# Designs tried in a protein design run: designed miniproteins, single chains, continued (4). Part 71

Each design is a single chain, and the fold is of that chain. pLDDT is the mean over its residues in the fold that is shown.

## One batch from the design tools (miniprotein)

Design m14449
Fold by ESMFold2-Fast:
Structure m14449 (fold): chain A 56 residues (1-56)
Amino acid sequence: SPLEEARRLVEEATTAAARTVARNAVGEVQKSLAEGDEAGARRSVEGARRAIAKEE
C-alpha cells in the first residue's frame, strides 16, 4: 500500500534529509487515503522517492 511504501522509505533513509522527506510523505499519504484519494497517495510516495534519490 502507499502508506507501507512511505513507512518503508523512512526505515530505509540513510540521511536526516531523506528521513524528513519520507516522514512528510507518510503524513501526506495518510491525509490522501483518509480523503479517498489513492492517486494522490501514490503521487506523494513517488515524489518522496524522487526527492530521496537526489539526497542519496
Scores: mean pLDDT 81

Design m14450
Fold by ESMFold2-Fast:
Structure m14450 (fold): chain A 64 residues (1-64)
Amino acid sequence: SELEEKVRIEREVNGTKIIVEGTLAAAEILMGSLVAVLKRVPLSEIVDPNSKVVIEGNEVRAEV
């Protein structure tokens, strides 16, 4: 929504760059979930729920 401030959060976990864009609360929640998953499973096993997550090489990108 144009009425809400959009943020971009970037973090690196085990050599994988994670980039999440969206509203602050949604972006922080998704970033936390992706960080937790990447610490437990390899990047190739990450699910793409509702096309929110795009995996390109060593980068994970998501918009919420």
Scores: mean pLDDT 71

Design m14451
Fold by ESMFold2-Fast:
Parts: structure tokens; sequence; C-alpha cells
Structure m14451 (fold): chain A 82 residues (1-82)
């Protein structure tokens, strides 16, 4: 499992930028989230690591990650990263 910090921030930022580029989408399924992470060459995660992170981002336990959840998580991580 990757340590929290810069790598996790980069992952969340990648997801946020993807959602900002697709404003017609309010949320991503965990499957779609994993597919995005696999397609992004800037995010060096294994399938297992991507699955764990996707589940951690699903705070509502709906099987989906909303744009609001991603933006909130990004803000929290940016504060931690200084």
Amino acid sequence: VPRPGQRYLDVIRSIAEFMRSHPDRERLSLEELRAHLRADPAVPLTDTQAAVLARELDTDRDGFVSREEIEERLRELEEIAE
C-alpha cells in the first residue's frame, strides 16, 4: 500500500482534473475510477493499490466517488502537503 503524501496527492489531483475536464459527470463508479488511474501514465499505481484508494475515497459507501468528495479530499491533502 502506498504511503500517504505526495503520491496520494498526485493521484487525487489526477482524478480531480479528470472530473473537471468532464463537467457533465457528477460522479465516477469505482470501476471507472480504477480505469482512469490505470490509463494515467503519471500515476504509478498497481491495480491493487488503485482499488484500495478508490474504496477509501468512497466515504458515502455508495460504490461511487463524487466530484465534491474528490475536491474536498484534494483540499485536505494540499493542507497536509503544505
Scores: mean pLDDT 69

Design m14452
Fold by ESMFold2-Fast:
Structure m14452 (fold): chain A 98 residues (1-98)
Amino acid sequence: MFSEGLKAYLEGDLEKAAEYFEKAGAAGNATADLLLGEALYRMGRFEEAERAFERAVARLLAEDPDSPEAARALANLYRLLGDEEAAERARALALALR
């Protein structure tokens, strides 16, 4: 699922990439939620992208807060919501994980 999603994403098939990444994310792959958010954002599906980035941030911060993937997920959420609103969302997600 994840490798098929990456192939579709690199080929520019964003709808197919989103399908594969959604399945991989549901199976516990936090990086798939990050890439799902990016595919949805490129398709202009901003509300769905926001939810995917929120899941990616929550999972990646729990796994390894210093990872490049966690930083990338936070950067995408900040871009979508604006810095102050994204910081508030990140705090709420961190509290929900406790």
Scores: mean pLDDT 77

Design m14453
Fold by ESMFold2-Fast:
Structure m14453 (fold): chain A 55 residues (1-55)
Amino acid sequence: GKTYSVTVEKGETGKDIITKKLKIDPSDVRIEYNGRVISASTPFKEGTTVKITLL
């Protein structure tokens, strides 16, 4: 699937990026950070870059 690289804003979760910025269902994506698959509900520090792959 298509992979997106997105930077996390203050207070955003992976779910916020997927639903609000990409407008994709969170169940249809794989989120990776630092080479590992992570939960869409995981909080990140502002400025963190995550990879989101559409399944």
Scores: mean pLDDT 74

Design m14454
Fold by ESMFold2-Fast:
Structure m14454 (fold): chain A 72 residues (1-72)
Amino acid sequence: TPVESLDRSIRDIDEAIKYVKDGDLDKAAELASTMGNRGKEASDYARKGDSDKAISILNSMRDDTISMRDSL
């Protein structure tokens, strides 16, 4: 269902955020790169070591995905 797909996306985003916070920037970048254009942008910042910017983008993606889910 669309809800299940969005819940999976939220879990993937949360996992990427956790990797950034844990300092696993390579794992964060790899996972984020699978999440479309915004994820690829977050991946690029993680690879540069800009953890704050990577987290900011991932949180924005999370908020948008939650809003979409809550509209269903």
Scores: mean pLDDT 86

Design m14455
Fold by ESMFold2-Fast:
Structure m14455 (fold): chain A 60 residues (1-60)
Amino acid sequence: DVREKMRRIAEAMESLGLPAEYLVLDVLGAARLPEEVRRAIEERTGMSYEEIRATILAAM
């Protein structure tokens, strides 16, 4: 479950030309992704930002 969700997140980030580290830093509050980018990640993964956040935290 978490591994499949992480794969979708990684593919979404790659399709946007962004390093996955950017999303990890955003989730941890160390960086801030633009709202448009967060929305694009949600659309490409089929997951809400809350579900993406929970997935990344579970994978750490």
Scores: mean pLDDT 81

Design m14456
Fold by ESMFold2-Fast:
Structure m14456 (fold): chain A 102 residues (1-102)
Amino acid sequence: HHMEEKARELKARIDELIQRANEVLEKLRNTGDPEEIRKLYEEIFRIAQELVDLAHEAEKLGLPELADEAYNLAGRISQEAVDIALEKLPEFEEERKAREAL
């Protein structure tokens, strides 16, 4: 079935990005280096953007359930990265506020 094949391919791409995100989040949880934390944080937001791009592709293909899955996963990994950064870097919240004030 043609639509089932497209859905499987898109789901596989989403699953690959989530696996990559989980590996990056694991590194983020295990590092104490502020520069490494910032790099891994930025990498999570790049992966989240790729998931949003796949969600748009799913919407164009008429696959709203996969689009919702990709959007929800992008939100989840982004929130996990924020939570970890706030926990590990006491200055992260103040740095974020200072950046927003500019």
Scores: mean pLDDT 82

Design m14457
Fold by ESMFold2-Fast:
Structure m14457 (fold): chain A 89 residues (1-89)
Amino acid sequence: SMEKEELHELMKRLMEGARKGEVDEEAMKRVVEILKKTSDEEVLLEAEIYLGMLGIIHGVFKLIGDEKGAEAAQKVIDAIEKGLEEAKS
């Protein structure tokens, strides 16, 4: 679906930003909107996989003492988790 393709491209943007210790605020907001409205199990599964990858990025920033990078990754994690929680309700 177009929604799956849009999510995939937005998640790529979020991952690229997260690796740099940055938040793509527009991509993050749009991902949350998609997740809140979707009942597609494949979309939800893909989002959970990306959450795992973001968790690794967050862990790396904490390990090297980059507090700003860790906070940026955590912000994206929290937003996606909130979107997934609302999708399951």
Scores: mean pLDDT 84

Design m14458
Fold by ESMFold2-Fast:
Structure m14458 (fold): chain A 68 residues (1-68)
Amino acid sequence: MDDDEVLTFEEAKEYIEQKLKEAGIELDPETIENIARDIAEFGWTKKEVDSIVKMIKIGKEEGANPPV
């Protein structure tokens, strides 16, 4: 499996969408695409995406960026 390899934009987008759904987190499509672009551009792996999703969940729980 490629969880130790860098993700392409498409792989990053699919993986983060899957992890966000599993965590019960809803983000707008533009935010998901921006995160996926950063993942692919900086060469992050699935392990790093898992950490990002966890940080997003913590941030949402703390009300760091309330919806308007």
Scores: mean pLDDT 73

Design m14459
Fold by ESMFold2-Fast:
Structure m14459 (fold): chain A 81 residues (1-81)
Amino acid sequence: APSPELVHARARGRGLTNDGQAVEAEGEYERGRWRISIRGQLDPERVRAEAAAKGIEVVSLEEVPDMTHEETTYEAEVEWE
């Protein structure tokens, strides 16, 4: 079982959000904090503000207003250590 103090995880996902916004994201969790890179149909200022409120560090953030995904299931990959 992962130790709460030494938990390391990686997550990657792409697809449509529940609001139909096309996004791609990857993240790494270490020592109680997520570090994420995200791009897509998003407001960078709002994403940063929400991430900060949740203790998530935004490593990179790119607004791609013309990004589209057809109706697809959000794909996610998570690795735990």
Scores: mean pLDDT 66

Design m14460
Fold by ESMFold2-Fast:
Structure m14460 (fold): chain A 71 residues (1-71)
Amino acid sequence: KEHEILSRAAAEMAALGVSPDAILKAVSALMKNPNISREEIEKILLDAGASPEVARRAAEILYQAGKEIAK
């Protein structure tokens, strides 16, 4: 279930134009810290070269996936 949720989130982030490297960094951060904030995910994506609009949308997708995993 967790892998399915993360795979779906990663696919949605890729559809927004997030690079594979940025997705891996953000997902890895979430896996190490399930309580990671949306703002921290957004910063990771911005630092990895995502535009502000894409970073905000992708951070929301991954943050919601993290909340679903945490129950």
Scores: mean pLDDT 82

Design m14461
Fold by ESMFold2-Fast:
Structure m14461 (fold): chain A 79 residues (1-79)
Amino acid sequence: SEFEKLAKRFEELAERVEEAIRRGDIDTARKLLREGQLLLGEMAQLDIENGGKYKEKVEELAERFEELARRVLELERAA
């Protein structure tokens, strides 16, 4: 499904953010986070259009996004 393709893209993107964080590559991590935010918006819209069928998965991925964003912010503050 379209949702499954977006979710897979988000998961692959999140792994790349983790790698950028490990390398201290804040610029790359920020660019990837912006792309992730757009993917979450698309997934949230598909969830609404499908009567909340994907709500749990969207919430799970949103929580993962928030954690990654927090970690990038902490790295910026530590530099």
Scores: mean pLDDT 87

Design m14462
Fold by ESMFold2-Fast:
Order: sequence, then C-alpha cells, then structure tokens
Structure m14462 (fold): chain A 69 residues (1-69)
Amino acid sequence: DVSLIQRYYDNYDTLRRLMDQFDDALDKNDVDRARDIIRQMSDILGLTLTDDQIDKLIDSSRRAYDFLS
C-alpha cells in the first residue's frame, strides 16, 4: 500500500523512537507499555489492529527478543 509506505517515511523519526521505546518495554517485560506503543505506531500508520493482533505481535516480538538477547 503506497499510502502506508508514505506514512512510514513521513513519520520515520517518530516511528524509530517508538521502536526504541518498544524494545525497552520488552526488556522490562512491560506488556501494557508495549501495547500502548504498538497502538501509537498503528495510529500513525493508519492501521486498525485488534487486541488479539497486538497480543500476537508482542508475543512474537518477545520470542525474537529473547533469541537475540
């Protein structure tokens, strides 16, 4: 989606900061903060994610974080 890509580049610095905060939240096992950050990122990108989709993304990210840490 061209609109999604455009929103990503237009908000690149903000999204990068949110990604850094997301990594910090995963490191601290702060699931509520991680959810809030994903919601902020999805809002910026114009995406609507369900709570189930957000939870699955957090679980996948935590598994990746544990593997890489």
Scores: mean pLDDT 78

Design m14463
Fold by ESMFold2-Fast:
Structure m14463 (fold): chain A 106 residues (1-106)
Amino acid sequence: MEEERKKKAEELLKEMKTNLSRAQQGIADEQAELARVAGGPAEVKAYVQTELDANQTIAQAYQDAIKKGEESVEEAFKAYKEALETRQKALDTLNAARQAMIDALR
């Protein structure tokens, strides 16, 4: 039982590290995009800024979760759940911002 729980915690830590890498790539891509749209419509710039903010929030949540998760098996499970909840809230904010941009550009 303990070995199976440890293995699952190690798998969650690997998943969090993969998701952190993806969020960090998203930050780099959105910083480049924000520079590219600097001369464009204000609504597009606001949306790209929201994408950047969301990826920064997600990256920070996974960094904090990995640090806590490495302390114990129990903390790995708790930190993973908290990181998923933070990611979902960031995505909900991003979806609302995307809809607002689409409505403004109609």
Scores: mean pLDDT 85

Design m14464
Fold by ESMFold2-Fast:
Structure m14464 (fold): chain A 62 residues (1-62)
Amino acid sequence: MNSVSSGVTQLKLALTRESLRYLGLSDEQVEELVKRLEEMMKTMPSSDAVTKVLEEGEKLAK
């Protein structure tokens, strides 16, 4: 399973970081969730991974 669209991946990660910051997460929580997103994207569809990370982000933003 190979991806040749590194630019798309970088944009997804950047947008996810921005969304998580907008939810009120700390810098450390944002970086941890982005790292988790990268790991999940290796084993599941990126759309599902992003959804799970954003849901975790909302709960952690408390």
Scores: mean pLDDT 76

Design m14465
Fold by ESMFold2-Fast:
Structure m14465 (fold): chain A 82 residues (1-82)
Amino acid sequence: SMEKQKEAAKLMMEAGAIILSYIMFKRFGQLTEEKKKEIQQQLEKIKAGIEKLYPDLSPQMQKDAEKLLKNIEELLAEIKKE
């Protein structure tokens, strides 16, 4: 439905903002263990939300979601290795 497409778009935008925050904090040496945990929790929640909506998305939106989910998984793996 259009409502589910809009909700997925909102989650994808929120993920983008969180990823940008992570990059900025890391670049300026401001990435504390507490901030890493908060970012991890937020991204895991958004990932779960996108995955739940995924079967109801258009093929174009599914491709965008797949790319973003891969980026989220790679970032989460980076956080967990540190």
Scores: mean pLDDT 88

Design m14466
Fold by ESMFold2-Fast:
Structure m14466 (fold): chain A 94 residues (1-94)
Amino acid sequence: MKEEAEKAVEEGMRRAQELTREATELTRELREGEPTEELLERLRELERRAEELLEETLELIKKYGEYADPSKLTALAVLVSGAVAEVELARRLA
């Protein structure tokens, strides 16, 4: 359980950081020009991934919260919240 919890938290953090990077890049592209169909399709995919990540993170905290390092769980929550916020910013610019 503890080893499984640590791996799940680390994977969640990795996915959140990757989503934040991709959303930040999309936000830059949206700020530089008119929203194209390609950019809107990328945005829809990022919104889908953000929703999945948020739901999976809530289930992860529920399942492993008592076994995982509280500091790492807090870091995961902050990173996931940041990723969702970046995707929401991209949507507002589209």
Scores: mean pLDDT 84

Design m14467
Fold by ESMFold2-Fast:
Structure m14467 (fold): chain A 64 residues (1-64)
Amino acid sequence: SHSRQLILRLVALEIRIVGLETQIELVRRNPKLTPEEKARLIAGAERERAALEKEIRELRRQLA
C-alpha cells in the first residue's frame, strides 16, 4: 500500500541519519584531520542530514 511504502522509506531515511551521525563523530575524533578539514566535512554531513530531516517531515505529514 501507499502508506506501507511511505513507512519503509521513512525507516530507510532514519537509518541514513544514524549513519551520518556516526560519520560526524568519527570525523570529530580523527587526530589526522585539521580543525578546518573537520569543520568542512561536518558541515557537509550536517547539510545532508538537514535535507533528510526535511524529507522525513514531509513523509510524516503524508502519514498523519
Scores: mean pLDDT 89

Design m14468
Fold by ESMFold2-Fast:
Structure m14468 (fold): chain A 74 residues (1-74)
Amino acid sequence: MILEVKISSRLGSVAYGEMKDLETGKVEPVIVEVFGDEAIITNLVTGTIYVGKIISGSTAVGKTLTVEVTKVET
């Protein structure tokens, strides 16, 4: 699973944006935290947590972060 997150704002170490699932096209609001080359993405609708490796991009406002999901937590 590859997720694209468009970053809309930041508060401290936490980025906010919209996650797009590239396979389904589904878009949902998320919170993103980055730890080195990994990202933790929390779906604000479902509460699902995605952990993955950053492929490209950044958490700067107006940028897109692309993540390859390695773990899904409930």
Scores: mean pLDDT 82

Design m14469
Fold by ESMFold2-Fast:
Structure m14469 (fold): chain A 90 residues (1-90)
Amino acid sequence: SADQLKAEFNAVLKQTQTKVDEIEDSIDDFLERLKKIKEVLEEALKTLRGILEKAKADPSASDEFIEEIQAVVDGLEEAIKKVEEAIKKL
């Protein structure tokens, strides 16, 4: 259902933010920090792509909700690319 997908979407966002915050607080080495952030973002992207496909198939999911998930997916893809470029320049 759309309500279950919204709950899953919000849970992934909260868990991802918590993991990133924990990495930033615990890892002083900049390169290791970037590598771990990248891993967390890649895991979130995989999960959110699955939620996006389920939302597209759910007739109770609004276009606005699907667009919101798509925007987050697009943002994560861009963020991962920037982290990869930062790692290569180090």
Scores: mean pLDDT 87

Design m14470
Fold by ESMFold2-Fast:
Structure m14470 (fold): chain A 78 residues (1-78)
Amino acid sequence: LIEEANKLFDSGVEAFSRKEYQKAVELYDKAIELYEKANAPDEVIASVLFNRSQALNKLGKKEESKELAKKRIELIDK
């Protein structure tokens, strides 16, 4: 469990570095689930949660940019 969780966490960090933020969040979520099943220390789970929050922050900025782009297209096509 812990070894599998570590691999998922590493994969999430790699996805984040490649700007694949949604994939990073999904990998971090799977890692957290496995760490919790393994009764990993709170410090380990907290580290994954911090990385997840950073990925969510980046993803949120990207989604907001997409929403603004859609609204601009609606205004131009009059």
Scores: mean pLDDT 75

Design m14471
Fold by ESMFold2-Fast:
Structure m14471 (fold): chain A 79 residues (1-79)
Amino acid sequence: SEELKKLEEEAKEALAKGDGKTVGRLAAEYAKKLAEAFEKAGKKELAIEALRQGAKDAEALGNKEAAEEMRKKAEELEK
C-alpha cells in the first residue's frame, strides 16, 4: 500500500541520517502493518513471517525493544 511505501521512504531518510534506532522502529512499524494486512487477507503464516523478519531487522538496527515486541506478536498469532 502507499502507507507502507511511505514508511519505507521514511526509514531510508533516517538511515541516511545515521539514526539506526529510528530505522529499527520504522522497520518494526512496517512489519506490523504488513502483518495486519496479511491477517486481514487470511494469510496468518505470512503475517507471522513478516513479524519475525521485522524483529530480526529491528534487532540488527539496534532496537531490541521493537524486536521483542514483534517476536511477542508472532508468538501470539501462532496460537
Scores: mean pLDDT 81

Design m14472
Fold by ESMFold2-Fast:
Structure m14472 (fold): chain A 111 residues (1-111)
Amino acid sequence: GRGAEAGREGGRAIRESNTGEKGKRGGEGAARGGAKAARLGKGSGASSAGFGGLVAGGGGFVGYKMGDDKLASESAGVGAESAGHGGSRSGTEEGERGGELAGRGAAEGAA
């Protein structure tokens, strides 16, 4: 689905950056996108995108604070992919949009 594709692309952008700073910023972008989705949508898909975004933000931040570029990039990337997948798995338009917002936020943050 569209959310899963966006999450995968955002996660890829974060991992290709291979830096703690971009892992942190990409994770923050995913968290902002997921939070926006949770505000605009209803049900489990929007909630999954929001939660996945929070995981991406937390993982990126922790890796960044530890000075571990790989941990920051991988954790934020996995979180962004999970947000997108969770949105698509819902089978709802709100879920797909939620995954897209999280994945797009991740890609923009990692830029």
Scores: mean pLDDT 76

Design m14473
Fold by ESMFold2-Fast:
Structure m14473 (fold): chain A 65 residues (1-65)
Amino acid sequence: SSMERELELEEKRRRLAREIAEELLEVAVDFARDILENPERYGPAGLAEAEALLAEAERVRAERA
């Protein structure tokens, strides 16, 4: 029946969206860590950006927990 196929597609969409969001979150966190490990290269503006990225990542994780 078409109902089971629609439920399967909806579950797949939700899972894919969650996977994409988590992947993007990992990329953001890795970038923030790189900035924090190389503060002399990025300066105060880079450190502020890293802190903002980590704060946003924490907010997203808390919202999804």
Scores: mean pLDDT 79

Design m14474
Fold by ESMFold2-Fast:
Structure m14474 (fold): chain A 58 residues (1-58)
Amino acid sequence: MEEMRKKIEEYLKSKGKTATEELIDALVKAANGDEVLLKGLIDKAIEESGESKVLSPR
């Protein structure tokens, strides 16, 4: 579980973004161990965040 959280944080950092702990937890649960799905969910969250640098659950 912690490895997925780390991947989310590092991927977001590479995109100039950060995420709340609540969103990271939600992404880990939604991906259910699927790293490809996880990346897609993160990309969608970035797109939906617009200009916001901090991603949170909506």
Scores: mean pLDDT 74

Design m14475
Fold by ESMFold2-Fast:
Structure m14475 (fold): chain A 65 residues (1-65)
Amino acid sequence: LEVTSSKDSIDAGKPNEVEIKVFVDGKEVEAELKVERTADSVTYTATVEVDGKKISKSITLPIVD
């Protein structure tokens, strides 16, 4: 399971410019994304179901001015 972000950080002025994509075996899949925001970071937790198994991976991006 791979979770990719178009940016290594979130610009506080442009939070919608970040794309999160989830891949299984090189194929982009639809994933359930849980978004948790703090004052200085955003954590994305992607959950996918493959062959009846739920697998999750998280990525955390800092918020920069």
Scores: mean pLDDT 75

Design m14476
Fold by ESMFold2-Fast:
Structure m14476 (fold): chain A 56 residues (1-56)
Amino acid sequence: SAVDLVTRAIERARSRFSDREEQKQAIVKELAPVIHDFSDEELAEAGRLMYRLMSE
């Protein structure tokens, strides 16, 4: 699912990078080619997960 893709992208970025900006860049790069296939609901959930990473 889209949520699983976003969750794994976040987990992978956190395991590879300690720096938050590098984590965000890695997630964006991984999701960029597939994010346009997300539904509005999946985009909203992805946004919430990304926001949680940025707020921590």
Scores: mean pLDDT 77

Design m14477
Fold by ESMFold2-Fast:
Structure m14477 (fold): chain A 65 residues (1-65)
Amino acid sequence: DAAKEAGRAAAEAGRAGDAAAASQYGLMWHNLGTGDAARNGLAAAEAGAAGDSAGYAVMGHESHK
């Protein structure tokens, strides 16, 4: 549940800045593997805190492409 909420928050943060980015964040969340969803949610939130672009930073993974 917590990880799912974090994933939704990441997508919504991206959408607030860029609708295309929101879709990218959603795909990255799926690619991270929700098998460890709670941990991935926390990691994404920590990455978001590290950057001004919350959506990009939260995923951090493929965002700089």
Scores: mean pLDDT 49

Design m14478
Fold by ESMFold2-Fast:
Structure m14478 (fold): chain A 70 residues (1-70)
Amino acid sequence: MIDEEELDLAIADIYGAVLASEEKNPVLRDAIIEAVRELAKEGKPITRENVLKRVAEKFGVEKLEDHPGL
């Protein structure tokens, strides 16, 4: 399992990749942090795709790619 410090770095990396050019959505940031920690606890790979799927489930949508092109 990833150390807590490495987990925090993974959260920052995923957050940056998902929210590039997006200056808002603190709710999305918190959901990403939670998703990364859940995946780490489950021993699953912490990848952008896995995190996005978990976050999409929390928002009740299939994909976060359905953003209106912000």
Scores: mean pLDDT 63

Design m14479
Fold by ESMFold2-Fast:
Structure m14479 (fold): chain A 100 residues (1-100)
Amino acid sequence: MEEAKKLLEEAAEILRRAAEVANQHGLTSFAKALEGLAKKVEEVRENIDNKEEALKQVTTLSVAVGLLIAAAEMLNAPQEVIDLLREAYKLLDKAGEVLE
């Protein structure tokens, strides 16, 4: 449980960092989407009382980050943004494994 919470906290911080970099490069709508995902990750972390529900939410968030990686590549976003999103994806995937 504590390990999953720490992984979710780290994922949220990385998503916020990706949003900041995206915003600095004029990708304002994309940055808002990343900020929204970071908030949802934090909400899952704060409400991680049910493993089954948490696992479902983490899986949904992992899919969402995967879609944003594809969108970032299509938009020719800075490599730093893509790298940060891939790191967030790995952290969410690891959080899902810990919740199983």
Scores: mean pLDDT 86

Design m14480
Fold by ESMFold2-Fast:
Structure m14480 (fold): chain A 66 residues (1-66)
Amino acid sequence: GPAEKLQEQLIALAKGLGEKKLKSILPNAEISFEEIDENTILATGKEGDKVVKLLVDLDKNTVEEL
C-alpha cells in the first residue's frame, strides 16, 4: 500500500546517501547494505584491505562513520 511505498523510498534514500558517501571515500569500493530498521541502514564499502562502514539514520538525520 502507500505506506509500504513510502518505506521503500526512505530505505532507497538512505542507501543512496550511504553509497554516495562511500564512493567519495573509496571510488572503486564493493558496496553492501544491511537494513537495521525502517529509518536506519548499515552501508559497508570494501576496496582491497580498506573497509569503511557508515550508519545512516534518517530519523536522526545523521551519517556516522564506524
Scores: mean pLDDT 80

Design m14481
Fold by ESMFold2-Fast:
Structure m14481 (fold): chain A 70 residues (1-70)
Amino acid sequence: MKTARAQRMKQLEEEWGKVEEDIRKKIEHYKELAKKSPENRKTFLLAAKHIEEILKQMKETVKDDKEFVV
């Protein structure tokens, strides 16, 4: 079912997908820093995990909202 609202939600989902990908690249950057600096590994992995948790919560919120808006 294609409506103006459904198309807008799909566009926002696609834009969110790009933001999610950028955030995931940042998480991977911190994981790479953890590999390059074993002494600071815990700090970089903690930063990566924290960002990953926030991203996961945001993704679940968007998915739940989509199910109730449709």
Scores: mean pLDDT 72

Design m14482
Fold by ESMFold2-Fast:
Structure m14482 (fold): chain A 94 residues (1-94)
Amino acid sequence: SLEKEIAEGLLRMIAGVLKIVVERSSVATEEEKKEAQKAVEAYRKGDLESFREHAVAAFRIDLINVQKKSEEEAKKKVDELEKQLTELVDIVKK
């Protein structure tokens, strides 16, 4: 379906951004890069549940350490992102 193709494309683009963070970011912490790398490896293996877990962890670290959001703001944004990524993963797994 078109919806599934779009969801697959969005997950691929997110994995691509995380790969750029690992390879090219001068501001991301080593902890963020490790989580991003685990997400990229999970995506490559087709493990979308593990991809979601590590992508969410990488974005949480970025919000706090790079973007300097409060823990409360980071939690709200992370919860929203996790919900959206869960919906995309569920569409692809159908």
Scores: mean pLDDT 88

Design m14483
Fold by ESMFold2-Fast:
Structure m14483 (fold): chain A 79 residues (1-79)
Amino acid sequence: IKELTDQAVKAVQDGDTEGVKKYLDQLVESTPESGVEKVKEGLERIGDEVARIAPSDPQTADAVATALEEAGQRVREME
């Protein structure tokens, strides 16, 4: 979980929207094994990084924010 979250955060920093989506998908898929709470913490960390880059890279921030919303919804459905 920490490794996937760290990779997603780095992808956000690099402007790699496709990479972020890949790591988000893997993070969501790990929910049954890792637990909803840990995955939500990971999504929150990724969201914090999106907020940080938004002023300088609004296109990446917007695309990743949409992917985060979709990932969060999928995790909530597993509760």
Scores: mean pLDDT 78

Design m14484
Fold by ESMFold2-Fast:
Structure m14484 (fold): chain A 58 residues (1-58)
Amino acid sequence: MSGEELAEEIAEENIDKSPEDIKKIGIQRALELGYSKEEAEAVGLTAALKAIFRRHGV
């Protein structure tokens, strides 16, 4: 699974949560899957942004 695919899945599963909570969940899941800290932070941020865009119909 790519980081982008992981971020999209996390955004979908957690769409009802705040962007900050989605970011934290994304970071934690990526770290558990063996991503680096920097990659995990990117996954978390991407998941939060995808969730925000979905809430605004984008």
Scores: mean pLDDT 81

Design m14485
Fold by ESMFold2-Fast:
Structure m14485 (fold): chain A 89 residues (1-89)
Amino acid sequence: SEEFEKLKKTLKEILDILAEYFKDSNPVEAKFYESLKKQIDTASKEELIKIAKFVINDVESIRSTFPKEVQEKLDKLVKEAKEIIEKIE
């Protein structure tokens, strides 16, 4: 489904932003996001939705720690991911 591929792309963009942000300050966290990104390529629809919900909750829980520019990018992508999940559930 087109929505399924769009969700994969949106989640990879979120995970890239998170990995880049944490790469110097918290390499363990950055590596974790890189591992989730790799899992997306082989994820089933059910697995992808679970990863998406986890990533959305994680971003929302730490949102206040990000610079404004990073918050704005993540807010947009999280909104897009939520809209896609509603269409495919």
Scores: mean pLDDT 88

